# Designed miniproteins, single chains, continued (5): the designs that were tried, part 13

Each design is a single chain, and the fold is of that chain. pLDDT is the mean over its residues in the fold that is shown.

## One batch from the design tools (miniprotein)

Design m16424
Fold by ESMFold2-Fast:
Structure m16424 (fold): chain A 66 residues (1-66)
Amino acid sequence: SAADEAVALAREAVRAAEEAGDAEKASQLNYQAGQVAKEGGAESDPRAAAELEAGERAATRAIAQQ
């Protein structure tokens, strides 16, 4: 489902930020997750929303650590 794809991409964003410190990749993956959620009608899915928020926070944190 689109929600499952968005969750997977947002989780990849968290890993890119936390494990690699790669804020650029994390931001790109989280942006893709948001687009998948939008195109698939999963924007109001609470699981997708929560994981997207986590990805955004992780990317922001990685930027601050650079």
Scores: mean pLDDT 81

Design m16425
Fold by ESMFold2-Fast:
Structure m16425 (fold): chain A 92 residues (1-92)
Amino acid sequence: SEEEKRLILRAIGLALRAIGIIIDAEKLLEIDPNNEDAKKAIKLAQEALKLSLEAMRAVDEGKLDEAKKLIDEAEKKIDEADEYLKKAKEKL
């Protein structure tokens, strides 16, 4: 269905954003291993990545309401991760 396609694309987009945050935050930790904001960004992005993968599985299983909840939670964690990544960059 069109709804299933939309949810899968949203979940993929969130997974890619999470991976990008992890890569950027890990680069900051190479400069300063004690950057707590970078560590928090990685943790939140890893949680968002897991939720995005679970959402894709939920769509495959026809659990569209569960997929929507997982996507919403992943988006929230990505937004929080982005804020911690911004704070981490301010310490350079």
Scores: mean pLDDT 91

Design m16426
Fold by ESMFold2-Fast:
Structure m16426 (fold): chain A 81 residues (1-81)
Amino acid sequence: MSIYEELLELLEELKKLLEEKLNDPNASPQQKAHYQSLIEDLDSLEKRLKELLEQGKYEEAEKLAKAATETVRMIKRNVEA
């Protein structure tokens, strides 16, 4: 599996988790706004990565993928807290 495929898989898994939390009837409006914001941030990262790959900018794509993986890790920690 490439680093890009691994990151895309992680992004989809985290977005699914956030969507489940967004649909929790016990979540406050503030919590729901936070989860929605995170989903949009993850979508922006995914779109940026795909854009770089489409342009053949593999070096920039790899650098972004490494940074995005760290961001995903941080988001997971915050969601678990």
Scores: mean pLDDT 79

Design m16427
Fold by ESMFold2-Fast:
Structure m16427 (fold): chain A 70 residues (1-70)
Amino acid sequence: SLEELERQLHRVETIIGLFQVAIDSERELAARNPAMREELEARVAQLQDHIAALQQQAAQLRAQIQQLKA
């Protein structure tokens, strides 16, 4: 249903927000710990990959919602 898709989209958007907070935290830690910068930047890259996949899922959900509203 439309309501189920909207709830699923909200969940995906919430998870994206949580990963973005994690990236900000890792970047702050990297700025304070130059010796760990490479490791922390690798973690940020992994989180960015997860966000990209979730954004693709969100785009699919938005397309389905638009189709049901048409």
Scores: mean pLDDT 87

Design m16428
Fold by ESMFold2-Fast:
Structure m16428 (fold): chain A 69 residues (1-69)
Amino acid sequence: SPIDVLKRIAMKDSGVDEALLDELVAALEAGDEERVEEIKKRLMEEHGLSERQVDSLVAALRELLEEQR
């Protein structure tokens, strides 16, 4: 899955927890924008990602999910 490839890249390059990435994917699939914003904040505060890194990750995941519809 392209999503699994992107998750592996994010985990390797940024040290992000797989469980948190799975929560992000689930929130994006559900269209839960409030949950997406909560997870973005946690990625920045708990894992040290920049706003640009988080926005790029979310955008890439949204694009991949649109391709799977």
Scores: mean pLDDT 82

Design m16429
Fold by ESMFold2-Fast:
Structure m16429 (fold): chain A 58 residues (1-58)
Amino acid sequence: SAGAQAVIEAARKAYEEGKTPEEIARMVGDALQAAGGTRPPSPEVARDLAEAAKEGHA
């Protein structure tokens, strides 16, 4: 979905910019909220999503 792609792109960009794990988690949380979520995920879940996005195929 468009929301999932936005989250993946935000996480990838944060990794490329050298953001800390906490900053990546915050950015992913904000992207998920913008995609229709009512509450950001836990920092651990956001970090796992960011790592998956970095390793994911285009």
Scores: mean pLDDT 65

Design m16430
Fold by ESMFold2-Fast:
Structure m16430 (fold): chain A 65 residues (1-65)
Amino acid sequence: MIEERREAALQGFQLVLDSETDPEKQKKIQEVIEELRRRMDAARSVAEVADAAIEAGKRIQQILK
């Protein structure tokens, strides 16, 4: 289900945000999660949700470097 996949992805990235101690990295991760939420609200398929989550994950990996 689209909603179930969306919540799973958001929950996973929220755990990353909750484990981060650097306020600047927290801000950047939060911005990525907000953009992901907007993209998933517009998604019409499980594949679109998965693509949005994969892109968000890549962006978070860049922030954590």
Scores: mean pLDDT 78

Design m16431
Fold by ESMFold2-Fast:
Structure m16431 (fold): chain A 79 residues (1-79)
Amino acid sequence: MKYKAKIRLTDEAGEVLEGEAIIEGNKIEASEGALEIEERLQQSTLVSGERPSETHQRYEAEDAAGNRLFVEVEVEELE
């Protein structure tokens, strides 16, 4: 079974980072944008999380400078 995860990070200045990852079993193929979003979130503190559905998640985080980050994740089943 194969999944595609789409990740979007928006900062409070309105800049958007987008990334994708393909997940198949234990194999993950992440785009450069997805890796950049992951690195930025590792240096941030989670403020809130929401899961509107099994395929849609939203998070708010705060970076080390106190800026708000908004993260949206959508998961699509490919097979």
Scores: mean pLDDT 77

Design m16432
Fold by ESMFold2-Fast:
Structure m16432 (fold): chain A 91 residues (1-91)
Amino acid sequence: SSLAERARELIDEARRALREGRVREALRLLDEAVELARKLHEMGRTEEAREILQEVRRLLMEVLRVAEEHSDILAAIGALLSVMGELFDLE
């Protein structure tokens, strides 16, 4: 779907931002992708939402690896993981 395509574009943009050291921009883009995944799940497109959330989770783990002890970055990661967990268990 076009929503899934847009989410994948945001994930690709986030991956580029992360490679360039723009961690906060990458988190913002991933947050937008999670919102699109939530919409897809609410529309019954659960498999598309699941695939997007798995990609987002992988990038969040990479962000966590490079993040320093900064409350804003940790809070953003925690908020995204919480939203993903509420949709379905991805642990």
Scores: mean pLDDT 81

Design m16433
Fold by ESMFold2-Fast:
Structure m16433 (fold): chain A 100 residues (1-100)
Amino acid sequence: SIEELIKELEEEPPTKELLVKAIELLNELTKKPEVPSVAELLRQVPNVTPEDVEMTRILLSEPDPEVATEKLLSRFAPETVQNILIKLLKVALEYIKKAK
């Protein structure tokens, strides 16, 4: 499901519904003991931008995926939001794989 959603995010346009699904999955993954916080996932992302940091702060402050998506889309282009969610989910997936 994680790998399938990452593929969907890479291949499909960044619709609100798709971005909400991505944030829901990211929130579920970060509740697992083998996955660190979203803040720590960001530290593992190569070439972090200031926008990536600001978007991550919104994700950390807003537990509701729909509200988080609305806040992100009010400040950032959908493609920019899509890109950071792909990066964070890929890092989270690596933690899941390492845990066996």
Scores: mean pLDDT 85

Design m16434
Fold by ESMFold2-Fast:
Structure m16434 (fold): chain A 79 residues (1-79)
Amino acid sequence: MEEALRHLEEAARLAEEAGNEEAARHVRKAIDALQRGDVAAALRHLEKAVQAAGKLPVEERERIIRHLEEAARAIRASL
């Protein structure tokens, strides 16, 4: 769980730095869902964050998506 939260916090920071408020908002919602134990909602918000990040230039997009994928992997490993 801590590993997933660390990756989500980094993804949110990178999205905020890139000016993608939509991606950052979805990542924050995924963090909130995980803290409530709502894994299904967390994964749904994470998918929306990946879609929003896809609108960014390639370099920024790849960094953010990598952290989101690592978070998703950590979440699924805890199921």
Scores: mean pLDDT 81

Design m16435
Fold by ESMFold2-Fast:
Structure m16435 (fold): chain A 70 residues (1-70)
Amino acid sequence: SVEELARELFKKYDKDGDGKLDYDEFVEAMKDLGFTEEEARELFRKYDTNGDGYLTEEEFIEAVKDALAA
């Protein structure tokens, strides 16, 4: 499933194990799915709802679902 794929990617790119992805880690994960940095940037801005510069696992799952639905 898309959700399972997103969870596996989150674990792969959460290199410091802090339970969140920064912008650079998110871009790397989205590129692994075949997206550009520009597309990743738009998704990051959309799903960084707290404006803290990080995505939680749940925000990342929603971003991946959005990207793959386009």
Scores: mean pLDDT 81

Design m16436
Fold by ESMFold2-Fast:
Structure m16436 (fold): chain A 94 residues (1-94)
Amino acid sequence: MGERVEEALERLGEAIKSKDADKVKKALEELVKVILEAFEAYKDEFPLEVWLEAVERLEKEVKAALKHNNLEDLLPYVEEKFEELREQVEALYE
């Protein structure tokens, strides 16, 4: 189930690199959706609830930064959280 989450995380990484606010927002919404779909299909396969909380928190912080047009200040934090999530996904499937 991590493969779909990994694809969504890769898309988020690309959006962050593009510095396109709309792409970042879309990628975060897609990541939340994929995690929720995985939770419905494979509840016991990995710690989806913890990941969902982390991603929702990140989404709220990005949306706040976009509202104030200061995404540049938040990008290093978003990148750090993205890498943490990616490492957790990789660890579950190795």
Scores: mean pLDDT 62

Design m16437
Fold by ESMFold2-Fast:
Structure m16437 (fold): chain A 55 residues (1-55)
Amino acid sequence: SGLAKALRLFDLDGDGTLSAAERQRVIDLADTDGDGTLDAAEQARLDRFLASFVE
C-alpha cells in the first residue's frame, strides 16, 4: 500500500527514472506509510514499475 503511494508521489516530483539512490528513498517512504517491510517481491515490483515509467 505505502509503496504504491510513494511511487505515485515520486512521479509528481517529475523524475523520469528511479536509480539506486532514489529507490532507497522510496523504500524509506513506503516503510513510513505503514507497508511493513520490503522483500525481494516488493523490490521486483518496484523495478518493473520503474521500467514502465522509463517508457
Scores: mean pLDDT 54

Design m16438
Fold by ESMFold2-Fast:
Structure m16438 (fold): chain A 120 residues (1-120)
Amino acid sequence: SPFAERLAEMLESLAAEFRARGDEAVAERLEEAARAVRAGDLERALELIEEVALEVAGDPAEVALLAAGVAAVARALGREDLAEEAMRLAEEAAEETDPERLREIARRVVEILRELVAAG
């Protein structure tokens, strides 16, 4: 599936960025998610991405990185509406100091990704 290939490539790119930041555990989970996508197990991939989103919810920069990655997937799939929403969430997360709001942003980013999966 062209969708699965693009999603897997974006997850691998995102994993490399988290690894470069020193977050090996998040990088390994994103690489596992990419393998699940290529195997056709989108449900497992979404579970792993949700776990990552909740773990990084304490770091504004990491939530912003995840949101920007999802925006890139949405744009690549022609979903400009979801790409614009995810980019606004990335910008909001970068400036956010409230841990509860960061967790809400992380959950919404996962919901956007679930909508992209349901549309593909």
Scores: mean pLDDT 86

Design m16439
Fold by ESMFold2-Fast:
Structure m16439 (fold): chain A 70 residues (1-70)
Amino acid sequence: MEAIGQGIVVDAERRLRQFAPDDPEYVEKVTEEIRKKVWELVKQGASVTQISDAARQIVQQAIQEYLAKK
């Protein structure tokens, strides 16, 4: 579970960097939020599907908020 959680965080960070390559502070902030949520769910015994869905939701919400603020 821990290794799977780490993989989900790394993939999300990569996608965020592709979306906002000129805003490393924003990418780091969102990645940290995803990391905290993923580890919280892992400690609660959540399924891989629940963890992956939560990370995807945060990425999608962050992208929408980023576009709205520009």
Scores: mean pLDDT 78

Design m16440
Fold by ESMFold2-Fast:
Structure m16440 (fold): chain A 86 residues (1-86)
Amino acid sequence: MLKRKAEELAEEVERLVREAAEAARAGDLERAVELARRAAELAVEGYLIENPGEYSEEEIEEILREATERAVAEAEKLYEAAQAEK
């Protein structure tokens, strides 16, 4: 069932986003970026389930790239904020 799969993905994304924020605040930028990238990948999968349509492989790659870039940028901002507060 598509709704259930999207809900399961949303829960996993929430967990990964929380862990990425924790890693960023702890000063582990590499881990924060890795977790943020994984969260973005699962968020895109959930988005495609909730917004069913005919997507090309190229279109999916573009959506994934944009989501990944945004997630990484947010993790980097959290890392910079934590470093500034130190």
Scores: mean pLDDT 79

Design m16441
Fold by ESMFold2-Fast:
Structure m16441 (fold): chain A 76 residues (1-76)
Amino acid sequence: SDVEKGDKYLAEGDKYEAQGNYDKAISHYEKAAEYYKKSDPFKAALAYNRVAQIYLKQGNTKKAEEYFNKAVELAK
């Protein structure tokens, strides 16, 4: 299912974030959100929140705001 695919990408994103590989973490979190969007919007919002927090750590406030806004829209 799309939720199972989303869960796999989320777990891989978490693994890459723990390793400090932020580029791969972001790409996997974005894929997780894409699979989650229709079936589990709260998990999609979680994945976008993870991307936003990575951008914030990198000082990219514009990208962080963009992904926080994506998360908020899905939580409505």
Scores: mean pLDDT 88

Design m16442
Fold by ESMFold2-Fast:
Structure m16442 (fold): chain A 92 residues (1-92)
Amino acid sequence: DSDRNALLVYPLLLRAYEEAKRRGDKELEDYYLTVLILSFPLDERLREEFAEYREKLKDKSVLDKGIAQQLEMEEANPELVASIPELRLYYP
């Protein structure tokens, strides 16, 4: 299930982004931030970084699609979303 796999990968992507940022690996930081905003644009913990990315993005329709896809994934998998603490850490 691709939706389940995307949700299961979210905490790994978030950890990889935070690790790259902490280590000063700018290329990996930018890579994981791009993956996160395209797949999980509603992540409030990365709200400021996403705002900067949105300003630089030429085609903003990819973010609208990402929002719709994220909401569909969460609606299809509410128990999985509830079991992944990283998805709720932005509303602690």
Scores: mean pLDDT 71

Design m16443
Fold by ESMFold2-Fast:
Structure m16443 (fold): chain A 89 residues (1-89)
Amino acid sequence: SREEILRLIGIVLRAIGLVEEVRLIGRRAATLDPAAAAQVGELLRQMEREYERVVEAFRKGDLEAAEKGLERMERLLEQVRALLAQVEA
């Protein structure tokens, strides 16, 4: 349906924003503590994989898969925020 297409577009746009936010927070964490660089790199690789899954779900019109992918990306954002908080402590 048109409503499902609009929801899928919204999910992809939000996913793009999450990638950029994780990238920004991760860079800050690695800058403050170079020992965090390996963990930041792993979180960024996981974010790229989940983003690719969201894009594939969008291509297939799979709203449920896109929503689940976005939820996993949001959890990765929480993980990178927690890492930054630990480094800033």
Scores: mean pLDDT 89

Design m16444
Fold by ESMFold2-Fast:
Structure m16444 (fold): chain A 109 residues (1-109)
Amino acid sequence: IEIPESLSEAEKKFLRAGQYILDFETERKPGALMEALELFNEAYEELSDEFLAQNADLLDAILYYARMYGDEETVEKAERLLGRANRLRQENNYEDHPIVLKLKEVGRK
C-alpha cells in the first residue's frame, strides 16, 4: 500500500509497521513482526490522537503481537495509545486507513 508523502515521518513509520504485520500474516516473513514493533516504538511519542483514532485497528494488531512476544514496553505504549484512540472514535466517525482495511481482509485473528 502507498504511504502518502504528506504524512509526518512518525505517521509513515507507523503505517510501515502495519505493512510489516500484513507481510507476516500473509507470508510469515521472518523478522517482519520485530521490524513492525521497532517502527512503532520509534514513532510512539510523535503520533497525533486523530491519526491514532483513524488507525486504531493497527494499534490493536501491534498490541496483540507485542503481548504474544512478551514485549512489555510496547504493550504499555500500545495500550495507552489505544485507550486514547478508542475514546476519540466514540466521539467522531473516523474512516480506517487502507492498510488497516487490508489487515482485516487477510483475517488477522
Scores: mean pLDDT 74

Design m16445
Fold by ESMFold2-Fast:
Structure m16445 (fold): chain A 63 residues (1-63)
Amino acid sequence: GDIDDANKGAAGGAIAVGNEGLEVTNEAGRAAFEAAYKAIKEHPGDIARAAEAARQAMLEALA
């Protein structure tokens, strides 16, 4: 469902941020999930889009 797909997107975004050497905070994780969930609601099943939205939200939260 949308929540499961959003969790997959958020996890993908977190992995991408971690691969760039950044530490994921609780606040960044929450922002990632909210961005992924919004992306899934707008484009259901597009996990790659949700992961990119999550990555961007995490980078913004860590700025």
Scores: mean pLDDT 79

Design m16446
Fold by ESMFold2-Fast:
Structure m16446 (fold): chain A 94 residues (1-94)
Amino acid sequence: MKARRAAEIAARGAREGAESKGGAREAARSAGRGGEEGAREAGTTRGELAAGLAAGVAQISAGSGLVGGDEEEGARLAARGGEAGARAGAALAE
């Protein structure tokens, strides 16, 4: 599996979590699950790194909203962070 696809699976998890109405915590948890799924499908160190970076950036972004007490903003930040992390992870894995 290509690293970019692995990272996109993690980013998709963050987006689905943000859309779930579970707020920042659900977005972070869903990003983590997507990261694990992406890493498993990648079967390579670079793909695992790309998926992990996407999930990690999404989780950190969600945490930023939670520190401010805004679950909805945290969820939006997680989705955007997952996409940014996916782009960075894909570039790093090339």
Scores: mean pLDDT 74

Design m16447
Fold by ESMFold2-Fast:
Structure m16447 (fold): chain A 59 residues (1-59)
Amino acid sequence: MSEAALQKAKDLLASKSSDPKYQEVIAQSREESKKMGLPADLQDLMSANAVQALEVRNK
């Protein structure tokens, strides 16, 4: 995965971190990723994917 794609994931997480609903999804995704032993960058990607999935569902 490119560094630009990882930066986009981090930017998305930063923009959604102030919303309590997305904070819960991000926290859950990070806990699951840590439980699986994923590195920090992959944890960010998994959390960004969870945020995007929630947005698609709510749209």
Scores: mean pLDDT 77

Design m16448
Fold by ESMFold2-Fast:
Structure m16448 (fold): chain A 76 residues (1-76)
Amino acid sequence: SAAARQKLYELQKQYYELTKTKSLEEQQAHEDRFLAQGDALKAQLDAQGLSPEQQQQAMTDWLIQTLTQLNEEMKA
């Protein structure tokens, strides 16, 4: 939905601004963790035989949740 896309955009923008204040090593560690979790979820969704539409929705929900968590962690 348009609302979900806007929320994701806002979270990605916030994530980018927060990561600018971190060391390159911390930025890389966060990126590596994020990519590994995303790949693991994608493999799990594929194994469950979900449709592409269901996979896209699940990935979008995960992105919103994960970016929200990471942004809160970086604020601490």
Scores: mean pLDDT 79

Design m16449
Fold by ESMFold2-Fast:
Structure m16449 (fold): chain A 81 residues (1-81)
Amino acid sequence: MPSLLEKLEEVRRRLEELLRENPDLPAAVRQHLEDIIDALDRMIERMKAKEELSEEEKKEAEGLLTFAETVLRNAESLARG
């Protein structure tokens, strides 16, 4: 089973790939995806820097993962037309 960190890294990679492969996405959508990638990068960096996360930080990471996965799914559907 992939760890929470591995799942965050995977969704970040997929979002970056979606942006790279779909240059014709509306500017507002591209900006939204970039903002989410930035949030994922900050969380991933925090998780890698700390030996132990607080319960609040774990909940924030799980919430961010769920949100990012939902946005990715919606953006992939939009890109497919």
Scores: mean pLDDT 81

Design m16450
Fold by ESMFold2-Fast:
Structure m16450 (fold): chain A 61 residues (1-61)
Amino acid sequence: SADERDRELAGRILSFFRENPEWSDELGTIADTDDRYRFIAKKLGLSVSDVRRAIRTLREG
């Protein structure tokens, strides 16, 4: 399902930044939310739309 895919992407994002603390630190310096989503998208080879859905999934449940 779409929800299952978004949860899988959310897990991949969390694992990536857990395993790469230097990128987690850099992400933390980005004040603008859309710039943060673009940064995540570029690092994981995802679309900004996919990142936005995955992050909403993490925030909401």
Scores: mean pLDDT 82

Design m16451
Fold by ESMFold2-Fast:
Order: C-alpha cells, then structure tokens, then sequence
Structure m16451 (fold): chain A 81 residues (1-81)
C-alpha cells in the first residue's frame, strides 16, 4: 500500500529527527554548564511537552534557520524563561 508506505516513512523520519533534536538539546545544555542529571530532566520535560518544540521551531523559521541546533537553542531559551 502506497499510503501505508508513506505513513511508515514519515513515522521513521519523525523518530530520527526527534532523536537528532534531543541530542542537539543535550549539547546546548552541556555547553551552558548543566549537569547530566539536569540535562535528562530537561529532555524528559521536552518529550512530555512537545508544544515547546513547535514554538521553538516557529521562532527558528522566523529567523531563517531551520537546523536542529537552532531549534534546540530556542527550546532551551523557552525552558529557561
């Protein structure tokens, strides 16, 4: 089924993109001096509150930068305040 194949591909790409974004968030937090324990708490918060990702992505798009790193930096800014 072409529809089934498209849905599966989108799901797999979404999962891969999510994993890359979470890793970018970890990198940004480490550069800011956060502990590994605190970094994992932030990751859990982001996974439980996906609206933060959408807000950060919208801001990144407005600035013309759609990289996972730029979105991760915006997510951290939103979470910090």
Amino acid sequence: DEEEKRRKELQEKGKEKRQRLLEAIREVLRKKGYSEEKIEEVIKYVEENPEVIYEAAAEAVKEGDTTDEAIAEKIVEIIEK
Scores: mean pLDDT 77

Design m16452
Fold by ESMFold2-Fast:
Structure m16452 (fold): chain A 77 residues (1-77)
Amino acid sequence: LTREQRIALYRLLLEADKDGDGRLTREELKDIFERAKAEAGLSDAQVMEVLLAADSDRDGRVDLARARELLGVSDEE
């Protein structure tokens, strides 16, 4: 993934976290996949690889703090 794609994907994750709990539901993940393919030019495989790695709790929800780390979108730029 390019840096721009990583930032775009993370922003989509943040926008999908409508309840602000720092985790995404399955319904929110579906929206992200559709937006990532249409707007950020990502493949299903690229999105799934990042989201699976970000689900550190293995509960089927994406941890946004972990996703930010993996996508390289940290407080360090």
Scores: mean pLDDT 69

Design m16453
Fold by ESMFold2-Fast:
Structure m16453 (fold): chain A 73 residues (1-73)
Amino acid sequence: TEEEENGKKALERLKGLIKKLKEEGAPEDYIKKLEELRKKMEEAIKQKDFESFYQIGQEASKLLEALGDEIRA
């Protein structure tokens, strides 16, 4: 479905962002948490659980905001 297609594209973007953060030397703790959230999002899409997918995506977004604030401070 369109939702599955959009979700897969969002996951690919997250994978690319995680790769870039690793290359830029982001803290390993943040990378591990982001990878864990990515795996949970992949599982949610596989099960067509878009509610959980959205909730986990919000957690990833908050974590990225916190990382951005930390490295700018």
Scores: mean pLDDT 79

Design m16454
Fold by ESMFold2-Fast:
Parts: sequence; C-alpha cells; structure tokens
Structure m16454 (fold): chain A 62 residues (1-62)
Amino acid sequence: MPGAEEEVLAEQEFTVRGRRYTLRDVVETLPDGTRYVTLELLDAEGRVVSRSARERVTAEEV
C-alpha cells in the first residue's frame, strides 16, 4: 500500500521435507504511526506462500 512501510524484523530459515523455507516477521507502519506485525512464510525462491493475520503492535519498552 502506498502509505504503508514494511520492514523485516527477523528471519529464520528452516527445511520441511527437503524444501527450504524462510519464516519472517514483517512490521507494517501506517502513516498515522500505527504498527502491525505479520508472519510470512517464503519458499526457496523468496515467494510468499502463507501470511498470518495482522496483530497490532503496542509499544512495550520493558
């Protein structure tokens, strides 16, 4: 979306039944400063094959 920025927070590579996948945490920041985190599963070619529901991020510093 043109008004939203996405940043990859963390990545983990793993193999399931001989195929490589990457699980990543993606933080989407809306123009109003609201953030959502989504888990994305990528195949060996870097294509998103599954995406979780968005969860709103609350600022916790501790």
Scores: mean pLDDT 72

Design m16455
Fold by ESMFold2-Fast:
Structure m16455 (fold): chain A 61 residues (1-61)
Amino acid sequence: EKLEELKARLDEINAEVARLRAEHPEFTPERIDRLIDLGVEALKAAVDIVVEKNEQRRKER
C-alpha cells in the first residue's frame, strides 16, 4: 500500500530529473543515476527505522 505510493513518487521524481537534465546538461547522467540509487537506499532505511520506532512506541506506550 504505502510502498506502492512510494514507488509511484520515485517514478515521478525520475521523470522530473530527466526533464531537469535536458534543461541543465551540466548534470552528468552517471552522477544523477548514482544519487537516485543512494536516495532509494536512504528512503528504504528511513522506512525501516520508522516502522521499528512505531512498533517500539506502541509496545512501550
Scores: mean pLDDT 66

Design m16456
Fold by ESMFold2-Fast:
Structure m16456 (fold): chain A 69 residues (1-69)
Amino acid sequence: EEYLKIVREVFEEAGLKPDESFLEGVANVIKEVKEKGTTDTPNYKALKAAAERLGIPVEVIDKAIEKAL
């Protein structure tokens, strides 16, 4: 839940309005990165692919991960 708040703030600041399931996906990846110490996860790869399809800059996802850690 705390990660989801950070994700929403970062995306809102970037002027992006993705759906809630995408924002939750970013929050879940942040949790996994914190637990495992790596972004080399299937969920991160899937999220990056979804971002490319939706025209969402991967840099915004990476900024949210950096800010949460």
Scores: mean pLDDT 80

Design m16457
Fold by ESMFold2-Fast:
Structure m16457 (fold): chain A 83 residues (1-83)
Amino acid sequence: DLSEKFGELVKKAEKGEIKPMSDEELEEFLAKLRELGLNEVAEHLEALIEERGRLPKEALKLGALILAKERGEKEEVIKEIEE
């Protein structure tokens, strides 16, 4: 369950057990999502980071995957996010 894994990673990040994604990595990740046409997904993740604080790469990837799947994005787009 992606939602369960996402919640677990967020909880670990809040405890300081996992390092958050760097500013550079976050900028590159959000740019990649926008390049794939996932502007709304990128905006949602930015709002989530504002609410929860900076998240680790694995949590942001899972969040993007959940949102992209909910939007019915193609498998090719989903695979690009997983990479």
Scores: mean pLDDT 78

Design m16458
Fold by ESMFold2-Fast:
Structure m16458 (fold): chain A 95 residues (1-95)
Amino acid sequence: MSLRELFEKADRIAQELLKETGHPLAEELIRKLAEAVRHVNEYLRTGDPEHLARALALLDEMEKLAKEIGEKYNPEKGQELIDVLKAARAALEAL
């Protein structure tokens, strides 16, 4: 799966969690995902390692949020999101 497809899958799961829970943590996940995608696009355009570092940090923050919302509301979707975010991190580190 490409990095783009992994981010699209993460967004889909986060949107489903928002629809199911209405929780601010799901809104924060979606916001951080959009910010991570922006930093990845800037890294690919400029080669600036600051954008790569920020994208990786956002993925770590999103994993923590996915764990918290998963534990409280939907453990299966929370784990699916964590697995997708870990795959996205590995793909990003391979750039």
Scores: mean pLDDT 87

Design m16459
Fold by ESMFold2-Fast:
Structure m16459 (fold): chain A 91 residues (1-91)
Amino acid sequence: SMEEERERVLRGAEDLARMYGKALNLSEEETKEMIEVAKRTALRILEALQKNPDLSEQELVDIADKETEGKSIVTKAVARELARLIARHHA
C-alpha cells in the first residue's frame, strides 16, 4: 500500500541520516536536524512521484538539492543518496 511504502521510505531516511551522524561524530542536535531534513526530502520526492511516476533519478536528485539549499554538505549528501535509493526501488 502507499501508506506502507511511505512508512518504509521515512524509516529508511531516518536510518540513513543516523548512520551518517554516527560515522561523522555529529552532535545529537545536528543529527536530529539532519533526520528532519531527510524525512522532509523523502516526502517531497514521494509527492513528486505520485504526480509524475516517470521522473528520472536525476530529477529526483534535483528535488533533493532544492530541499537542502543552505544546509551542510553532509545533509546534502544524505538527501542525494536518499533520492537515488528511492529512484532505484521504484524502477
Scores: mean pLDDT 87

